# Designed miniproteins, single chains, continued (3): the designs that were tried, part 108

Each design is a single chain, and the fold is of that chain. pLDDT is the mean over its residues in the fold that is shown.

## One batch from the design tools (miniprotein)

Design m11984
Fold by ESMFold2-Fast:
Structure m11984 (fold): chain A 77 residues (1-77)
Amino acid sequence: MEEKFRELLRRIQELAGRLYELAKEKGKLEELEKTLKEAQKLVDEAQEAYKAGNYEEAIKKLEEAAKLLEKGIEEIE
């Protein structure tokens, strides 16, 4: 479970970095800030669920954060 949580956190970091570069290129930094704040809230919720032993909930929240970042990238492209 921890390995999957770690992989999702790494993926989220990679997606956030990609979104930042695309938003910078397209001049959409304001839209990036909104998407990053929403994703960060989900990551915070996932970390709290993980600390509470709710690993399934933690994974679901991280998957939701990753999907938000992927959608942000698609909308900016």
Scores: mean pLDDT 81

Design m11987
Fold by ESMFold2-Fast:
Structure m11987 (fold): chain A 57 residues (1-57)
Amino acid sequence: MEERIKKIEEGLKKFKVPLETLKHLAGIPLSEKLEELSEEQLERLERALITVAGSLL
């Protein structure tokens, strides 16, 4: 999980996307910490990040 969280954080920095925006798109509560997310929630964030990154490219 640590490596997956790191990749999400790096993606947010690279594409300049706020974490709050990504959580909203993935339907994840803003109060939930990345390290507390379930495997399913992490997959939703990863898919949302790919979608947003693709739209910016």
Scores: mean pLDDT 76

Design m11988
Fold by ESMFold2-Fast:
Structure m11988 (fold): chain A 98 residues (1-98)
Amino acid sequence: AEAYNNLGVVYLLQGNYDLAEKSYKKALELKPDYAEAYNNLGILYLVQGNYDLAEKSYKKALELKPDFGEARGNLAALRESPVAAYLLYRGALQKPVS
């Protein structure tokens, strides 16, 4: 499950959204309660402009893991403005990998 979730992140960062979605969905087939995969699907749907699916994915992540701060922040930003949510996501991508 984790390997497919990680593969989805790699495809997302490469802009390969179809392969990212397939990888996250495969992670969820193997582990249906994988909150991190739902959060990552939410980010994928956000960058594709599918805000309804992004909201549903973040809500599912929080249903599975109520203390998931990243998913909570993503959902709050999306509810305020999809543009603001996208800018926050973009800012996170520009942080140094350490």
Scores: mean pLDDT 76

Design m11989
Fold by ESMFold2-Fast:
Parts: sequence; C-alpha cells; structure tokens
Structure m11989 (fold): chain A 75 residues (1-75)
Amino acid sequence: MREELFRRYEELALESGLDEESARELARIATAFEMEDYEEAIELLVERLLKKGAVSEEEAREKAREILEEEKALR
C-alpha cells in the first residue's frame, strides 16, 4: 500500500540523518517511484526543485523528467 511504502521510506530517510520535513518529502518521491506513479513523481520533483531555486517551472519539469529517466534506467 502507498501509506506503508511511505512509512518505510520515511523511516529509512530518518535513520540516514535527514530531518522530518526532508524525510517526508523524499519518502513521498520514493513511494511514487515504487508505485510507478511517474506523473506524481514528476510533480513532487518539480516542487522540490522549485524550492531549491530552479529558474522556472518548465526547467524544473525538464530536470525532473531527466531524473526520472535516469532512475528508471537504474531499476
């Protein structure tokens, strides 16, 4: 289940030393990847990239797609 996967990834992120907010954000992205919900994974990556100072939503979306394709190639 999505919630079970989210909890598991959140715990792993917290164990690796991330703060609660960062752990939740990364757990949401990891859960979307695991569920093969690639549209949600892209939207979550876009949100994160914009928070990190991406110049535009279009550039953040292009970068998110690059990250997604790279992640899919490794899995």
Scores: mean pLDDT 76

Design m11990
Fold by ESMFold2-Fast:
Structure m11990 (fold): chain A 71 residues (1-71)
Amino acid sequence: MDSLTPELLEELSRFNRLMGEAVRLGLSEAVKLGNEASLKISDLVDQGKLEEALKTAKEAVKKIEKLLDEF
């Protein structure tokens, strides 16, 4: 589907911004979660599994946002 790549790029941009905040705040648990998600997303993209990559990115963003909100 032609709209999937723009959505994935937007979600990855949001993910990178939140990871920057987590690193700045020293939230080691959020940084660890983000690094693990980043590796999985990269592997899924390399496999052409863009829907699974998008789902993984959205789940990681949601978890990191929650950790930042609870900080």
Scores: mean pLDDT 80

Design m11991
Fold by ESMFold2-Fast:
Structure m11991 (fold): chain A 95 residues (1-95)
Amino acid sequence: SLDEVIKKMKELLKKALSQLDTRSAIIVGMLFIAINSSLLLMQRASPEKQEELAKSVEELLEYMIELARKEGKEEAVKLLEEIKELVKKALEEIK
């Protein structure tokens, strides 16, 4: 289930990255790697650490969306918001 969510997020990310300027695409791509790493860490983390990691993931997602919004890339914003929704579902499954 988590692997399937990550796969869907990667497909949406690829589309979002194609809409962004090169510099923003690099930053957003790196932030997504951090998000993926955090989700994987959460599966082996204590409940307290899971809450800390979940908050970090939310903050990184908001930063990615803000970067796309500052560029005026409405399509990229929508795609990143879809990724945010998928991440929220993944977080609920991890509990």
Scores: mean pLDDT 83

Design m11992
Fold by ESMFold2-Fast:
Structure m11992 (fold): chain A 106 residues (1-106)
Amino acid sequence: MVEAELREFDNDGAASTAAFVEVEEWIRERGAEAEGEGESLTRPGSTASVHSVFLVERLDGRTFLRGFIHRSVSAADTAEDRAAVEAARAAHLARFEARVAALEAE
């Protein structure tokens, strides 16, 4: 049995900080393993990026997957940079969905 939750965040700030505090608390309190951390930059020298962290916790008879996808875009980024962030986000989402399927197959 797999229970999957995905949360998405934009830019730095209180919501992003709270999300990473939640990630750290989940690791600390539940002994969850960080799997599939990754970052995709939109282009060399861009500040625009997508970062993801996936956490897996296994309890007797249950598996929990918690995903976090963070998009970072500044006012200096172009429309092309923002489009590339959305494309990168879609790739990170596909990786999360593939991990759900892999855990369900165990």
Scores: mean pLDDT 69

Design m11993
Fold by ESMFold2-Fast:
Structure m11993 (fold): chain A 87 residues (1-87)
Amino acid sequence: SSRVQSLQQVIDLLQQARDYLQQGDVQSAIQYLDQARDIATRSGDVGTASGTQQIRDDLQSGRMSRDQAIDRIDSLIDRAQRRIRQL
């Protein structure tokens, strides 16, 4: 249950980050990515933690467009959802 709860929290935060990016609010999206990274780090999900950090840093530096960030977030959500289905 604890692992499923952590994965669901990460999914919810990533969906919020995605919604803010669609609205053009990059700063709010970064805050939600930081929260998702913190939960992933505490739960030992190194892949999600490094993935969210990379998106966050590349958005902040302008190396990644909003559309590219949304695509990367969708991939992280899909992986987390598949993991829940296996638990």
Scores: mean pLDDT 88

Design m11994
Fold by ESMFold2-Fast:
Structure m11994 (fold): chain A 93 residues (1-93)
Amino acid sequence: SALELARRARELAERARELAKEAAAALKAGDYERAAELADEALRLGNEGVRLGEEALALDPESEEARRALLEAGIAAGLAGIIRGVALTILRK
């Protein structure tokens, strides 16, 4: 159902956000390999959250929960992508 998809998208978005926070902390601590690993996982979960949020909105276009889950998943994926890119760039030096 649209509600179940929206709930799963929200759960994935929250997990992606927490992993992105851990990745940022690892990056600040100089642990670039760990930052890249955590950011990669956050990006994967965030992208899955976006996919499920889009499916939920296709089933119920007026769902505030689906819209919010999609937005939060997209933000988490974007932040994770930036952190991953920075960590990998430093590891190449």
Scores: mean pLDDT 89

Design m11995
Fold by ESMFold2-Fast:
Structure m11995 (fold): chain A 56 residues (1-56)
Amino acid sequence: EREKRLEEARKRGKEAVEINKKAGFPVTSAPKAGSEDPEVAEIGNAYAEGIKEALK
C-alpha cells in the first residue's frame, strides 16, 4: 500500500510537469516537503522526485 502511494505520487509529479508545460506554465523547480509526519513527508518527497525526473 505505502509503496503504491509513493509510485502514484511520483506519477502525479511527472504528470503535473507535462500538463503545465503544455499549458505554457512550465514547472522550473520541485516543491519542498515540509511535513513533520514522516509518512506525509515521504509522499511529498516522492512527488518532488517525480517532478525532478520529468525535468531531466
Scores: mean pLDDT 68

Design m11996
Fold by ESMFold2-Fast:
Structure m11996 (fold): chain A 55 residues (1-55)
Amino acid sequence: SKEEFEKKFEEYLELLKSDDPADLKRATEIFEELVENATEEQMNEFAERLRKELE
């Protein structure tokens, strides 16, 4: 669902801020799960948010 996607995306971002290598591995697992289960539209929104972070 859209809500579930948002939750996982936020968890992904939080884990990326961690200094723990285990958290970074968890982040990559969540990212893979997001990509696998996300719609094209959800992935476009995800990419747009990441682009803003790159700013």
Scores: mean pLDDT 75

Design m11997
Fold by ESMFold2-Fast:
Structure m11997 (fold): chain A 100 residues (1-100)
Amino acid sequence: ALSPVERAVRVIDAAVAWLSAVLPPEVAAEVARLAEQLKEAIRARDEEAAKATVDKIIDLMEKHNVPKDVQEALLRMLRLAARIAGMDSVAAWIDEKIAA
């Protein structure tokens, strides 16, 4: 079966695939680029890099006026990936962003 890190990466891949169906292609491509950086941070177990990348994803979505429900859905999927990877501080960071 898949390791926790491999399962977390697959959740991120599924999130990116979903965004390609609901966002303009150029915005989906920019989020996909940042998602690759997030997957690398998760593989490296680098919680600070993961938090910084999540912040960049949020900033990018806000810059492109992505609907709030789409932003929240993506953040919930990224939070699930962080929890699966055992990166509890990253999951808590995302929880605060969803509440704001």
Scores: mean pLDDT 88

Design m11998
Fold by ESMFold2-Fast:
Structure m11998 (fold): chain A 84 residues (1-84)
Amino acid sequence: SAKAEALAKLNNAYIRIIIAVKQKDKETAEYFFNKLVDIFTENKATFTPEELAKLKKTIKYRMEELKSLGYLSDESVKKAEAAI
């Protein structure tokens, strides 16, 4: 289903962010964070309001974590804030 494909893509991007943070790879972490945000915005219509609320919380949590590490540009932050 479209929802299953969207969730698989989100999960893949999410796992790659976690690995990049563990490896202290700033560029890869920001790249996959932006990809996570893009996949989310492209697939909003496939999710229920409750699922959207949970995904927004997850994105916000990762945004704040990556911001605290100095991994995100102002452009990446603005893009994420516009999406959630």
Scores: mean pLDDT 90

Design m11999
Fold by ESMFold2-Fast:
Structure m11999 (fold): chain A 64 residues (1-64)
Amino acid sequence: MTIEIEIEQEDGDFLAGIDKKTGNRVLAFRVGDERAVILDSETGESYVGRIVEETEERLVVEVE
């Protein structure tokens, strides 16, 4: 399962954005260079996965 985040704000390893599939607001935290924890603020669900793509506007995480 892949989560695509449109980045709204970024502060170091922390970012806030929107899940492109659901439209839900998410918070994400990078863990090292390759992994992220994502919290869906609407559902309370959390995911851990591998960062597969990152740009200034977008973070793509493959859930483990």
Scores: mean pLDDT 83

Design m12000
Fold by ESMFold2-Fast:
Structure m12000 (fold): chain A 62 residues (1-62)
Amino acid sequence: EVEALIAQLKDPDPAVRKEAALRLGEIGDRRAIPPLAFVLANDPDPEVREAAREAIERIAAR
């Protein structure tokens, strides 16, 4: 569920946040764009930020 994955973007484990970002990108639901943009701008882990960037690009592309 999109809401559950958005909640996982706030998980203390960066591996969980990265996985949530990738899954949101695969689902392609535009409701995920604002929380992914927040992660891209604010997440301390560069791999999580990159996953959020890729997810946003994937959702926005068609």
Scores: mean pLDDT 86

